# Designed miniproteins, single chains, continued (4): the designs that were tried, part 48

Each design is a single chain, and the fold is of that chain. pLDDT is the mean over its residues in the fold that is shown.

## One batch from the design tools (miniprotein)

Design m13643
Fold by ESMFold2-Fast:
Parts: C-alpha cells; sequence; structure tokens
Structure m13643 (fold): chain A 94 residues (1-94)
C-alpha cells in the first residue's frame, strides 16, 4: 500500500539523516539539542497531519518508533531521559 511505502521512506530517511543528529548532539549543548529536537518533531508531525486520517494514525506510530529507538541509544542518561520525555509529550495525543 502507499502507506507502507511511506512508512519505509520514513525509516530509510531517518537512517540517512542519523549522522546529522549525531553531529547536532556533538556540536550543541543538551538544552539546545532538545530545542532543535522539539522543532524537528513538531515539523514532522505537522507534515504528517496533512495526510488522510488512517495514513496519519499509522505513520505517526512509525515516526514515534524510529525516534524512540534512536533516542534510547543516546549514551548520556540525562539527555536520553529528557529527550524521551519530550518525544512522549509531543506524541501523547496519538
Amino acid sequence: SETEELAELIRKGFEYNKPLFEKAKEEFPDEEFLEKLREVLEQELEELSKLPKESFEYLVKVLYQVWKEYLESLENEELREKALALLDELFKPY
């Protein structure tokens, strides 16, 4: 289905962009990284919200899982906990 193709594109796109997130983590203080994370997540949710409801409901769960896996891999425990809390806050309505 088109929704499955979009889900695969989200997963692959994340993997291609992962080095940029890693660089941001190294270049920015934790608080600035969290602010940039919020902006990226809000922008991605806004883009998905333009899709039909059924596609949005499925793809928002895919987006949540790819971010959760990445954020759970962060070595700094305090940053990891704050980033996961931010992810859960923003995705709570879904």
Scores: mean pLDDT 82

Design m13644
Fold by ESMFold2-Fast:
Structure m13644 (fold): chain A 96 residues (1-96)
Amino acid sequence: AEEELEKAKKAGEEAVEGARFASEASERGSSAEVQTGAVLRAIGGGLSAGIYGKKGGEEAAKVAIEGAKKAYEAGGPGAGRLGGEGALKAAEGMAE
């Protein structure tokens, strides 16, 4: 449904922001707590995207996986990579 597709898209955007922030926090040498929080934000976004993707049908699932892939690409090395990879795996696991 349209509502689930919109929620999947927004959750994917949250995953991208989390992965990007984790990468930036890692590069700046931010505390472990800040880096971990960003990683968990990315993974949570991916998980939510996958859940809404599954509920919304094929098109919403596609949007969820595309958003999670963008999070993976945005993550770069270090904590960002962990967040982006975690988001993608969470979205794929929940959507399928």
Scores: mean pLDDT 82

Design m13645
Fold by ESMFold2-Fast:
Structure m13645 (fold): chain A 85 residues (1-85)
Amino acid sequence: MEEEIAKTYLYQLDLLMETLKRAIENNDVEQLEQAIKAAEILIDTARRHADRYLSPELRQKVDEAIDKLEKAIEEARKYLENIKS
């Protein structure tokens, strides 16, 4: 069960990462805004579940994926500020 939880979050975090990249590449502002919101919600949920239910090794893998997604969100926000300001 713990491995399934970790696998699910790793998959979803990676999917949001690719969604953010594609939205930037396609200049899809609406998709980018929606993806940022979805990613922030997912990060909060994944972090809470990882802390409570995952082994230290699996938690570290999820935390690494979260860190990558948080960096992608920062880049996405800078992109939005530049084009909407």
Scores: mean pLDDT 83

Design m13646
Fold by ESMFold2-Fast:
Structure m13646 (fold): chain A 101 residues (1-101)
Amino acid sequence: NEELQKKILELLKEIKELIEELAKATDVLKQIGLSLRILGILLEIERLTSRAKLSEEVLKALEELLKLVEKYLKDPSLNSLQKTVLKLVKEFLEKLLEKHK
């Protein structure tokens, strides 16, 4: 389980970096590529979390990531693609947090 929690933390760090890159990306093809990578990692996290309780460290990382996503969703400079992906991430994080509260 500790090994699993560490893997989830690594994936959450990757998503954070990709979200920050997505928010700064001005090229639509780059935005699509980043979005696909984010969605792929979300699916991997879903598989890893399906049979395990999340550690307090993972729950805190999820809360921090949710706060970052909510901040970017308030940015009026983001286009519809960026906002759609961020909304999907927000929904995923909220469902995970609710399940493990």
Scores: mean pLDDT 87

Design m13647
Fold by ESMFold2-Fast:
Structure m13647 (fold): chain A 63 residues (1-63)
Amino acid sequence: MAGESAEKAREDIRNAKELLEEAEKTGDATKYAAAGILLVSAILTAEFVGDEELVREARELAE
């Protein structure tokens, strides 16, 4: 069953990627923090729904 939670996790990952790119260009620590929060949310959601690929993707971005 494709869950709304899995879609939320994918959305959080996309938003985190944008924030990381902006933080890289501007040096804005607030955007790094916001991206980190979104990635933690995505990892927790992906683990809850059992999507190992989403968990791996979010963890790779958090490094």
Scores: mean pLDDT 77

Design m13648
Fold by ESMFold2-Fast:
Structure m13648 (fold): chain A 93 residues (1-93)
Amino acid sequence: MEREKAEEERRREEERRLAELQAQFDEWKKTLPQQQQKLLAQSNLEQVKKMLEELPKLKEEDLKKADPVEQEIIERVYEALKEALEKIIKELE
């Protein structure tokens, strides 16, 4: 059926776009250890705690201008960043 085929094609395009964004997220996530080392060297506990507190606000701003596919990846990026900052806080304590 052509109607089902058209819907499947659009969904496949969205899935492909999501997969591309996920690949970019995975590459960015690989850089997190280097960024964590940089933050540990250049920041103190108070600065890292402030960054963690600011994440929800930055996430909301990014989500407001993102399409639904981008929103999925933005959620994952901010969750990974939050976890990374929480680990740095524990190491600095």
Scores: mean pLDDT 76

Design m13649
Fold by ESMFold2-Fast:
Parts: C-alpha cells; sequence; structure tokens
Structure m13649 (fold): chain A 74 residues (1-74)
C-alpha cells in the first residue's frame, strides 16, 4: 500500500506542477512544493495503519483527478 501511495503521489506530481506554474509560480518553486507535499503524504502513509494508507491512496486519486480538471480548464 505504501508503494501504491508513492505511485499515486508520483502520478499527481506533474499535473500539480503544471497547475502551480500556470497560477504564476516558477517551475522550480512548483517542483519544490510538489516534492515536499509528496514526501509529507508518503511519510504519513508509512507511519499509518493499512486503513490510513488506503484512505491516503483514495484521497490522492481524488486530488489527482481534481488537479487534472483544473489544468485542463487553464
Amino acid sequence: LVEEVERAAEEAREPAIELMVKLGMSREEAEEGAEKAAEAVIEHARRGSEEEQREALERLREQLERIREEVERL
């Protein structure tokens, strides 16, 4: 499950970076922000129970879909 969370976070990384760049953030700032956010989520998942890891995975998938929608609107 931690591996699945890591994969979902990685899949969300580029869409999140593109969204932040389109909102006026520099690409380097966007990349740093996305990396820190991913690390925080993965660290939380590693310390959590299997149930918490499943919830984190579902939330990441929901966030990824929302980010993709926002990027497409820009």
Scores: mean pLDDT 72

Design m13650
Fold by ESMFold2-Fast:
Structure m13650 (fold): chain A 63 residues (1-63)
Amino acid sequence: KIEELKKKREEAEKKGDTLTAQLYDNKIKLLEEKDPREQEILEGVIDVVEAVINLVKEIEKKK
């Protein structure tokens, strides 16, 4: 639901987690977008941001 994503975005912004905030912002835009081409672009952005977040988490686990 969009409201839950907005809350998660605000929590990430409060923590200074810009990548997680950007992830939720793009997920909100994807749900609101009706143009299939814009949806494809947003999906690509979400995938890249998720991959970066996962990479950071992997590095943190191996400290």
Scores: mean pLDDT 77

Design m13651
Fold by ESMFold2-Fast:
Structure m13651 (fold): chain A 96 residues (1-96)
Amino acid sequence: DLDAEFDALVDELAARLRQESHAVEILKVNIKIALENKDSPLYQVILYLTYEIAKRAGLEDELGEVYEEAKKFIDSLTPEVLEKLRRLALRLLRSG
């Protein structure tokens, strides 16, 4: 199903990022930019995707306050909006 495909692709990216120097710096910058532009549908998708990658990579502590702000935004969304963002993020992952 689409959720299983999303989970598999995000888990693969998270595993790769755990080995990457500058992963924390790259994620922090991208999450911060997305948070500053969270009214944009594109940045909402980027925020959701980077949040899920950071969470699965175990980088929550290293990202600190930026991760906490992203989590608050994601936790504020309805299940319907989350499902839409997950589907759009999957399309983005498939296009890469």
Scores: mean pLDDT 85

Design m13652
Fold by ESMFold2-Fast:
Order: sequence, then C-alpha cells, then structure tokens
Structure m13652 (fold): chain A 105 residues (1-105)
Amino acid sequence: SKEEGLRKVEEIADKYVKEAEQKLSPEMAEKFRLIAESFIEAVRFYIDKLNLPLKEAVELAYKLILFQLDREAKAHPEKKQEIETLKSYLEKFKKDVLAEIDRLE
C-alpha cells in the first residue's frame, strides 16, 4: 500500500540521516537531515493532495530537491563542493528508495 511504502521511505531516510551524522561534518549532516525532511514532506504532499502513485511522488520530490540545491549552488558558488556531496548522498538515497518500492511490487 502507499502508506506501507511511505513508512519504508521514512525508514530509509532515517538510515541515511544517521549515516550522514557519522560520515559528514555536523553542519553537513544537519543540512542533509533538513533535505530528508523536505523530501518526505514533498512525497506526502504528492500522495495526499495530488493523489500520485508512490513512485511518481518519489521521483517528483527528488527533482524538487535537486532544483532547490541547484539554486543554492548558483547563489553560493563557494558551497558548490558541499552541495555536490549532498546531491550525491540524495541520489543514493533515491536509488535505495526506488529499489525498495520496486521490491514491493
């Protein structure tokens, strides 16, 4: 179900936030936590308000966050390397989420 799939997305997000806390600086880990929270909120919005399938909601949430990170990189070129690290982490997170959704089909 969409609710079971969303719970699994949240579990994977928690895993990635914990890994970020261990592997990244405290500031970078906090930024990733906020990214993960925004991602989950966007997925919930697409499911609950737009009635999108879970997989489409995940894909759109990913694109939304990438767009926001690209805007940040343009506004703050000095943060480009940090933002690329956050993007790489987000891409791995998205791939794990989609793989789990596909496993449940």
Scores: mean pLDDT 86

Design m13653
Fold by ESMFold2-Fast:
Structure m13653 (fold): chain A 96 residues (1-96)
Amino acid sequence: GGLASDYQSVARELEHAIQALQTPDALQEVKEEAQRVRKGIDSAERDGDTEGAKELRKLVDEAVQAVENGDFDTAKELFEQARKLAREKAEEYRKK
């Protein structure tokens, strides 16, 4: 529970967002997965990591905007950066 669980959930949903980039309805599917990611980020902020939540929101918002602009390569890189950060945060909070 707590921050480690929140960031594990965020990392899993980001993996789904990356997979959604390969679908025929990529924009719609990515927007749906991004909403699930944002809910996980909100949970991490409520559990006390305001800065980590802010960093992840920025990456997710920029990735969604890249998809809206048709730049799937940039979107993938941003979602992969967000997933890496979420995994690192999950591991950090698991050690406490």
Scores: mean pLDDT 89

Design m13654
Fold by ESMFold2-Fast:
Structure m13654 (fold): chain A 59 residues (1-59)
Amino acid sequence: PVRAVAVEDYEATEEGEISLKKGEEVLVLGRASPGKVLVQRLSDGRTGKVPGSVLEPLP
């Protein structure tokens, strides 16, 4: 599994998206659409799409 961290706050604006706060860790599940990835938030286990640009991969 690929882990990533949100580098900025993101507010969900479209169906199927999820909100993230800066510093939240996620599991990257795969590509959902152009420019967006499907992630699972580690804090509550919810899944949703976020722009790939707000994420930084963790080792």
Scores: mean pLDDT 80

Design m13655
Fold by ESMFold2-Fast:
Structure m13655 (fold): chain A 96 residues (1-96)
Amino acid sequence: SELEENRRLIREVTGPVAAKKTVPEQVATLDRLYEEALENGDEKKALLVAIAYYEMSQFYKRLGLYGEADRLEAKAQEIVEKFGEKAENFVKKYRI
């Protein structure tokens, strides 16, 4: 399915960093990647970071880390609002 393929591609882009570092370090890395994407005008990369924040937020909620999850979801929502429908469509697919 398209959803599974797109999810795999996103994890393939961000997953290697996530797999090797602690979760706080992964968040710091995503923050840096987002800043770099904005500086370079790389809208697609910025949207991939937003999706990664949402995935991490869901993971934290399952661990009972609601405060951290809310912070990550807020970051993702801020990016979605900045880039509009493009980010919303991707985020909705991964929040299912």
Scores: mean pLDDT 70

Design m13656
Fold by ESMFold2-Fast:
Structure m13656 (fold): chain A 60 residues (1-60)
Amino acid sequence: MSKEAAQAVGRALLEIGDGLESGKVREGQIRAFEILLDFAKSAGDTDEAARLQALLDRLK
């Protein structure tokens, strides 16, 4: 794993932590999963798309 990828993950975890305190975590998670779902669908990864859809349905 690259240093840049490790730093990006660390930054995302900090943003999630801040969101938990603000009560906006659910909205951020829905948006993130919708973006990932679009990428999975465009890549033809039907298994990952189904998993992300299930997570979105749980959050909505």
Scores: mean pLDDT 67

Design m13657
Fold by ESMFold2-Fast:
Structure m13657 (fold): chain A 90 residues (1-90)
Amino acid sequence: SEIEELAEKLKKLADEYAETGDEKVLEEALETYKKLLEKAMEVLSQEGRLKLKKIHDEFLEKLNEAKDPKEKAEILKKAVDEVMKLYKES
């Protein structure tokens, strides 16, 4: 599934960012996350889309408060897990 491939790619990018602190890796991770959200939105119900918006809003708040690459990577991976759980429950 394209959604599962995007989730796997994003987790690998998050781990790479945690190790390197490379802002270009973070930018690619955020673009991959955006694509994951867009693909999830295509298959989710109206109620699922509202839940996805809440996951995304909470992700943005946590990411803005995080100071180090390891914290940002964990926030990204948790958001991916929450999106994938929502997708599988759909």
Scores: mean pLDDT 87

Design m13658
Fold by ESMFold2-Fast:
Formats: structure tokens, C-alpha cells, sequence
Structure m13658 (fold): chain A 85 residues (1-85)
């Protein structure tokens, strides 16, 4: 279903955000702000569909990214978290 597809997409992207946030590679870190934005958008759609588990996974990944040593990544993650409140 569309609801299940959004939940799956959020789960996959949440894992990607965590991996990218731990990376010391400039190329992986360059991808991270876009992954954070995509995760936030999918999480908002999942929330509208009542997918609480997907929203929780997205929040966990964004909270992890908010602790990033890269200030731009941490800022993008914090702004994404504010959109999910």
C-alpha cells in the first residue's frame, strides 16, 4: 500500500542518514543535507498517514544527525525536527 511504501522509504532513508552522519568522507557528508530533507518530507507524509513507527524512526535518525560535527548538517537536522513537532 502507499502507506507501507512511505514507511519503508522512511526506514531506508533513516538508515542512510545515520551512515552518512557517521562518515568522514566529504562526498558522503555532501549528500547528508539532501538525505535529511528527503527524510523530513517522507516523515511528514508518514505522519499524515498515521505511521507512528516510521515517524519515530525518522526522528531518531534526525536526532543523530543533529549531533553531527558538521554545523550545516546539524542545523538542517534540527530544522527538520522542528517540522515534525
Amino acid sequence: SKRAAFAAAVSILAIAVKIEAESKSPAMRAALPGSVEALAELALEAESLGEESAVRRAREALEFAAKSEDPETAKAAREALERLE
Scores: mean pLDDT 78

Design m13659
Fold by ESMFold2-Fast:
Structure m13659 (fold): chain A 100 residues (1-100)
Amino acid sequence: SEEEKEKNLKYAEELVDKSGLPDEEKQRIMERVKKLIEKYNLTPEQIKDEIIREVKNFLLRKYREMSKEEALKYLENILKQSTDPDIKKLIEEFIKRLKE
């Protein structure tokens, strides 16, 4: 339903906002997720999975683009801004691997 799509869009926006990612990346993810919700009627669970996948891909790109020291500082700054428990755990895992 249209009401269900609006609730799902709001859920996606709140989750992306809680990610702590840079605004440009938040906007990119939201544009993609909005199209997927409109085209495929994603459930909240599928929306979360898609957002987690996008966050993971972003973290992997930064891990590959930056030196170990730069990546560590960058990810620690994102972690400070992240408020979603699952996304925080994902960022913490990447930070732990950088320290090893």
Scores: mean pLDDT 87

Design m13660
Fold by ESMFold2-Fast:
Structure m13660 (fold): chain A 127 residues (1-127)
Amino acid sequence: NKEELEKLLEKLIEEKKLSEPVKAFVRGFLQAIFDATENPSEEYKTVARAYLNLYKSLDDEEERKELAKKMGVSVEQLEKAKEVIDELIEKLSPEQKKFIEELEKELAEGQKKYQEYLAQKLAKLLE
């Protein structure tokens, strides 16, 4: 439910004391997922993929530091943003979770080198 997830988001923003640029990022993430799932146009999917790519970069310490510098925020603020988005994703519907998995595959398809590496790693695990 969009309204319930928006209420959870605002609660987490307040609890984590997120700065204005970080609030914009986490709000934009949730809105992009809802826009793309309600109207799966290429325009909305492109925006959702961009937010998902930024969220995935938070898993890498080097990329997280670079993003913090670009946004003019602390690394700690981005770590809190990751925690907020992780909680939102957990509360998404099964259909929305599947949609995120599909967007992750589309991001990987746009990055041929990343896809080749992942495919080789998975094939080796299945041997």
Scores: mean pLDDT 79

Design m13661
Fold by ESMFold2-Fast:
Structure m13661 (fold): chain A 62 residues (1-62)
Amino acid sequence: GLSEEEKQARDEALLAEYRALRKEDREAADAFARAHTSPEQAALAREIGEKLREIGDEFEAE
């Protein structure tokens, strides 16, 4: 299986890809999100969003 570090890197890469797609094609971005979002990944995205708010960075989930 993947290490914890590899899982984090994968999830960050998926978020970056989603953000890039969202700028160019919202429908493709929505399809990508649906294909790659499990309940666990949705929880991770929420946690990342909360941490980014604490740091003062912008999060695309707005």
Scores: mean pLDDT 64

Design m13662
Fold by ESMFold2-Fast:
Structure m13662 (fold): chain A 88 residues (1-88)
Amino acid sequence: SLLEKLKERVKEKVEELFKEIDENGMTPEKMEERIKKIVKELKKEFPEFSEELIETLLKLEYAEKVGAHEEVIESLRKKEEELIKKLE
């Protein structure tokens, strides 16, 4: 499905982010700018999906990869579910 393709692209972009962090480090400000840039790039590839959904998927993938607090991951998963339901 188109959503599965978006999720695959999100995983690729998060892996690229981790390489950048590992090689050069990243401030919270640069992280925010990088996420915004990725959202705009993915929105061009997947115009059917909202920027809010794309950003939520990026943040969720990142949070799961870094082992963020369970409450943060649960909040992002609930937001993903709500945004996907709006596509119906």
Scores: mean pLDDT 83

Design m13663
Fold by ESMFold2-Fast:
Structure m13663 (fold): chain A 99 residues (1-99)
Amino acid sequence: SKEEIKEAIKTYEFTLEDLVGTPGDSLKDIAAETLRVFLELLVEEGYATSDELGQVIEEVLKKNNGKFTGEELFEALIKKFGISKEKLEELLEEAIEKV
C-alpha cells in the first residue's frame, strides 16, 4: 500500500546500489524504485539538476557510512535546495502513484 511504501522509505537503509540496481518485488525494492522516481521528478520539475542530486546523495552516503534513510535524504534536500517539506511530500506522493 501507499502507507507501507512511505514507511519503508522512512525506515529502511538504502545504498547507492539499491537506487541503480534492477527493480525487485520486495517492499524495500519498491521503496528504492519509488525513491529513484522521486529523484527523477525533482530534476523534471526543475528543483535540482542530476549533478546536484548526485552530489547530495554522495554527501549523505559519506556522512552515514555508505547508506541513508529517506528521512536523512529529505533533510539534505531541504538544506541544499531550500525545498519545503510539504513540496517534497507532494513529489513523493506523485512518485508512489507512478510506481
Scores: mean pLDDT 79

Design m13664
Fold by ESMFold2-Fast:
Structure m13664 (fold): chain A 63 residues (1-63)
Amino acid sequence: STATAAVKDGKIVVSARSGDEEEIKSFDNAEEALAFVKEKAPDLSDEELERGKETLEKLVEEL
């Protein structure tokens, strides 16, 4: 499973993928974005989740 995050139009856009399934959603804060990543990509390692959290927090700080 993989998850990526980017800023678009002042919002955090998260893409979470597991196998052939992909789900994309927009968020206003890192907490909700991280919760979505955990829900949609439960097979992510602790290291990938920590990296994702750091990325989301940095994106929110730069908004």
Scores: mean pLDDT 74

Design m13665
Fold by ESMFold2-Fast:
Parts: C-alpha cells; structure tokens; sequence
Structure m13665 (fold): chain A 60 residues (1-60)
C-alpha cells in the first residue's frame, strides 16, 4: 500500500521526508519490535501493515 510506504518514510526520515534506506528500515523494525516478522529478510505486505499500525499508534 502506498499509504504504508509513505508512513514508513516519515518514521525513518522524519526530518526530510526522503528515501528510507535499508539501514533505516532495520532500525525502524527494531524500535517497533517487528524485526523478527521478516520473511527471509524481506519486509512482506503483512509486516508493512504491522508497521503502519505501530507507527499510527506512536504518531498520534
């Protein structure tokens, strides 16, 4: 989902709203306690939904 992608960018790069790097993705997942939900090291659509839910809860 495009909404999920945009929120992931905002969470990873709150200052500039730029491109979220792979390293920033890993840090984000660690902060959200979702790093173990990757399938073969890939962020699946289900994991993106979980990220969205965590971000929405944190970003009131």
Amino acid sequence: SKEIEDLIKMFGDLNNDGVLTKEEQEIMLEKLDLKDLKVDGVIDDKLKEAILEKIAKGLK
Scores: mean pLDDT 61

Design m13666
Fold by ESMFold2-Fast:
Structure m13666 (fold): chain A 77 residues (1-77)
Amino acid sequence: SMWSEEEDEAIAEQVKKDTDQLEKLAKQGKLTADQLLQASDLAEGLARQARSHGGLKTAQALLEASKRFRELAEEKK
């Protein structure tokens, strides 16, 4: 049930990559502020799940993603 350090690092890198892709879509006007807020909330939930499995790097990457999505949503309003 606990993730290895190698699994945590690999998932954290994928989270960062996915976050960068979503930021590009947001800047292209392909994501609404409401969709960005939903993504932010989902990232917070996933961060709690990752932490429960010992995924501390993944949890941190997801919390940073959540914050970045909230900031992008505010810029659209």
Scores: mean pLDDT 86

Design m13667
Fold by ESMFold2-Fast:
Structure m13667 (fold): chain A 98 residues (1-98)
Amino acid sequence: SFSQTITEFELSYDEENDQYVATATFNAPSAGTYKITQGIFSLFDRLVVLDPNGNVIYDGENPPETTTFTATSAGTYTLLLYTKKDLPLGVDLTITLI
């Protein structure tokens, strides 16, 4: 089964909205249901998942430690993590195909 832990995020600070945006991507090997598990819960105020075409397929405020989304195709998916806290320390996300 597919499983990937993401520890590397591109960080940007949005001064207008006073928030940090952490961006990462992963390659989904197939369509299916994917589970996201947070290594540090309550670090993010919002989690967004974009499909390979840039469509929002998940958008959750105060996301739970574990959540799921449906991928309709293989390809590169984008994760956007939003927080009004200081820069995330030791953030990791584990993505598993169910």
Scores: mean pLDDT 80

Design m13668
Fold by ESMFold2-Fast:
Structure m13668 (fold): chain A 71 residues (1-71)
Amino acid sequence: DEVARLREEAERHLEETGRLNAQSTELDRQAQQDPSKRREYIMESADLGVQAIGHAVEAVANRKEAERLEK
């Protein structure tokens, strides 16, 4: 089922978004604990945030396509 496949892919992308956001939050916490490495932690956190946005966009696209095929 094409609709079911697209929904499963969207769900997988949302799970990845959540995982990346959790990692980004932990890096922000570590940046506050170690000022000498704050720049590195902030840069890694920002990169993970961009990746999370990418996965969220793919999830929305797959969900909308599934809705289009159903409706």
Scores: mean pLDDT 83

Design m13669
Fold by ESMFold2-Fast:
Structure m13669 (fold): chain A 73 residues (1-73)
Amino acid sequence: SEIDGEIYVALAEIYLYLAKQAVREGNIDEAKYWLDKAKELLEKAVEAGASPDDIERVRQGIEEVEKLLKEAE
């Protein structure tokens, strides 16, 4: 399931990109939606055995979006 982990990481990164875009546009509800989806995919990636480096990158992306949301509220 290493391949499954890679897929979940890739999807999480896409959703984090969408969340950042939504923050830039002032769409806070949309940003929160994508952030929640990215968090769900992170959990699935960990369960699927994604690499520690990929997991750390996604965690950092989540923290970045959470910081942007706090600054926007």
Scores: mean pLDDT 87

Design m13670
Fold by ESMFold2-Fast:
Parts: sequence; structure tokens; C-alpha cells
Structure m13670 (fold): chain A 89 residues (1-89)
Amino acid sequence: MDLEAIKEKLIALKIPGIGEEEAERLVRFLETGDSSGLTLEMVENLKQAEEKIKKAFSEDEYKLLKKALLDIETDLGIKELVEGVRKVT
């Protein structure tokens, strides 16, 4: 899959809170699984733009992005939970 094309399409959608840096971080997650610099606010903004994403992306690219958003949300939720436990122990 052309990750650079996915990045360019994400930037072109002009989703609130999703600029070039945020699109690059999302594409990095698709390539490496690294959620560094990704936020739950970014995930929510992408979910709110679902109709724009469906129109701009192929079915395969859209499915990949949906799975990535779920994986990011799960990973960030686990990181927040672990940090919370560390603060009370």
C-alpha cells in the first residue's frame, strides 16, 4: 500500500486537528505500530471525518485506517491507564 499517497489524501481532507505532522504520525503508526505523538483527540477528529475518508480513500485503504484508529485508541487507552496506576502506587 502507498503510505505516502495515504498521507497526502489525509492532508488534503483538511480535517480539524489533522495537519501534515499529524498525518505523518498516523502513517508512521500504519508502518511501524508506533503511536508516539498520536492523541485520542486526533482519533476522535478522524472518526468525525469518516464520511470524507470514505469518499477520498479506496475500500482497502478505508478498512486499514479504521483498524489503525481502533488500534491507536486501544494503545493510547492502555498507556493512560498504566500511567494512572503508576501515579497511585
Scores: mean pLDDT 75

Design m13671
Fold by ESMFold2-Fast:
Structure m13671 (fold): chain A 109 residues (1-109)
Amino acid sequence: GSGLRRLNEAEAAGDWAEVARLLTELALLYTEQGKVQEAIAYAKKAIEYAKKSTKEELARSLYALGDAYYKGGQIDKAIEYYRESLRLAKEAGDEELVKKAEENLKKLE
């Protein structure tokens, strides 16, 4: 699909923020499809690239990992990654991600 072409272009350009963003989008898509193992794998890969980019992308990739663990029934891990995402989202000023992480934590705590 178009997403894979964009991923290859971002990797070739060394645009680690865009690589992290695209991998995060793939992780969230696999979570919606119930493909938990694929979602976890893509979210972990997104985190690797996000660590080389911005706090905003790192917060988003951690949220995606939390979401994948929640879908897989691993509640303790979901809470761990949602909390870490929330901390970084607050530092980055990502109000939309703060709201999403807080709403999910409220459901699990």
Scores: mean pLDDT 89

Design m13672
Fold by ESMFold2-Fast:
Structure m13672 (fold): chain A 84 residues (1-84)
Amino acid sequence: SEALELLSDPDPRVRAGAAYELLKTNTAEGWRAVARFIEREEDPAVARALLAMMVAVHPDPAVSAALQRRLDAGDFTGLEALLP
């Protein structure tokens, strides 16, 4: 999808927008793509903002709580394992 391509955009605001659109589709592929992207994101502020977005929009409160714990710890590794 176009949103998957935009996750590699040089503008961090474009990457954040692309991540949000993928998360809004609520597909397993979209959630996992954003999780993998966060682990590879070189800018820690962008990684933190994207993880915060995942916490805010995930429909499962247990998954949201697990992602919030990673956000609070500053641990951006293994995020895919927290997704159903």
Scores: mean pLDDT 79

Design m13673
Fold by ESMFold2-Fast:
Structure m13673 (fold): chain A 63 residues (1-63)
Amino acid sequence: DEHAKKAGEAAKKAGADERGAEIAKRSALSQVNGGSGAAAAMNAMGKDNVEEAEKAGKYARLA
């Protein structure tokens, strides 16, 4: 579950609200079953935070 924790934390630092961070955590857990945690974190933050989402995705990927 550390991937989910890292994705949520990265999203928060990038400026995502609590809901966005929570969605990122759930998507990261789903990624273990067939997705991508980095992409989930980026999508949770929204399209207008592309650059910040990319940075958060890098941190989630390192997890």
Scores: mean pLDDT 58

Design m13674
Fold by ESMFold2-Fast:
Structure m13674 (fold): chain A 99 residues (1-99)
Amino acid sequence: PALQRARAEEAAKWAALPADVRAFRDARQAEIDAEVAKLRAAGKYEEASRYRLSREVELYEELKKQLAALGLDESLVPKPMIVKLLEMAEEVDREIAAR
């Protein structure tokens, strides 16, 4: 139930974005998925993971800029899991450095 609810909430957030922004995101996501699939098919699993990470971060930043250009709140873009993981890693590193 919790996972299904989280997915529904994320889908609702995407559906609330302007149509042009959603179309751009969907097109870019399809390109990322296609390239990741090609790399995985070639046995390049580490390259596939690195490519996805880089492109997901770039897409997130691009979508925020598009919303800002439209006068909308950048926080309306759902944060990708990889960005959340990177922020958590940076927080852990900061905590270790402070001790």
Scores: mean pLDDT 78

Design m13675
Fold by ESMFold2-Fast:
Structure m13675 (fold): chain A 59 residues (1-59)
Amino acid sequence: SLEERVRAALEERGLPLSLVPAATAFALALIESLGASEEDAVRVAVDIAEIDVRAAALA
């Protein structure tokens, strides 16, 4: 499933699994809005999640 792919990508990057719902929702939005592949949507969603985590650490 899309959620399982997002979870695996977050785990691989050492990111919090609490981000799974938000990153999965964003990946789904990328598929629906841009016609992105699941692979590309997961990659972009996880990239944005990583940026968000780093930005939060600076706040």
Scores: mean pLDDT 85

Design m13676
Fold by ESMFold2-Fast:
Structure m13676 (fold): chain A 105 residues (1-105)
Amino acid sequence: GSVAEKAADALVRLLEFHAQRILADPSASPERKKAAQLLLENADDIRKVLVDGLKAGLSPEEIAERVRKLVEEYAKKAGLSQEMRDLLAETVAEAARFFAELVNL
């Protein structure tokens, strides 16, 4: 695959790794587990935004903003609290920004 696809695959692996750890944690709240499950269910869509953005020549900031909006929409539809929606969207957006910056060496 392209460097963009490798970066997107690495982002998905990072998100899945942390989401699975939260789901396996018996002390994690039901809402935190719901947020983790949401990331696993939507990992392919997050990957697609990063790949499509990188191939279109979007900046890391523009890619991060698109990922943030996508995750906010999923979190809202899943009924997560405003606090969890904001935390989840910003965390995933910043991870996407980092991987986009690595491609723009």
Scores: mean pLDDT 90

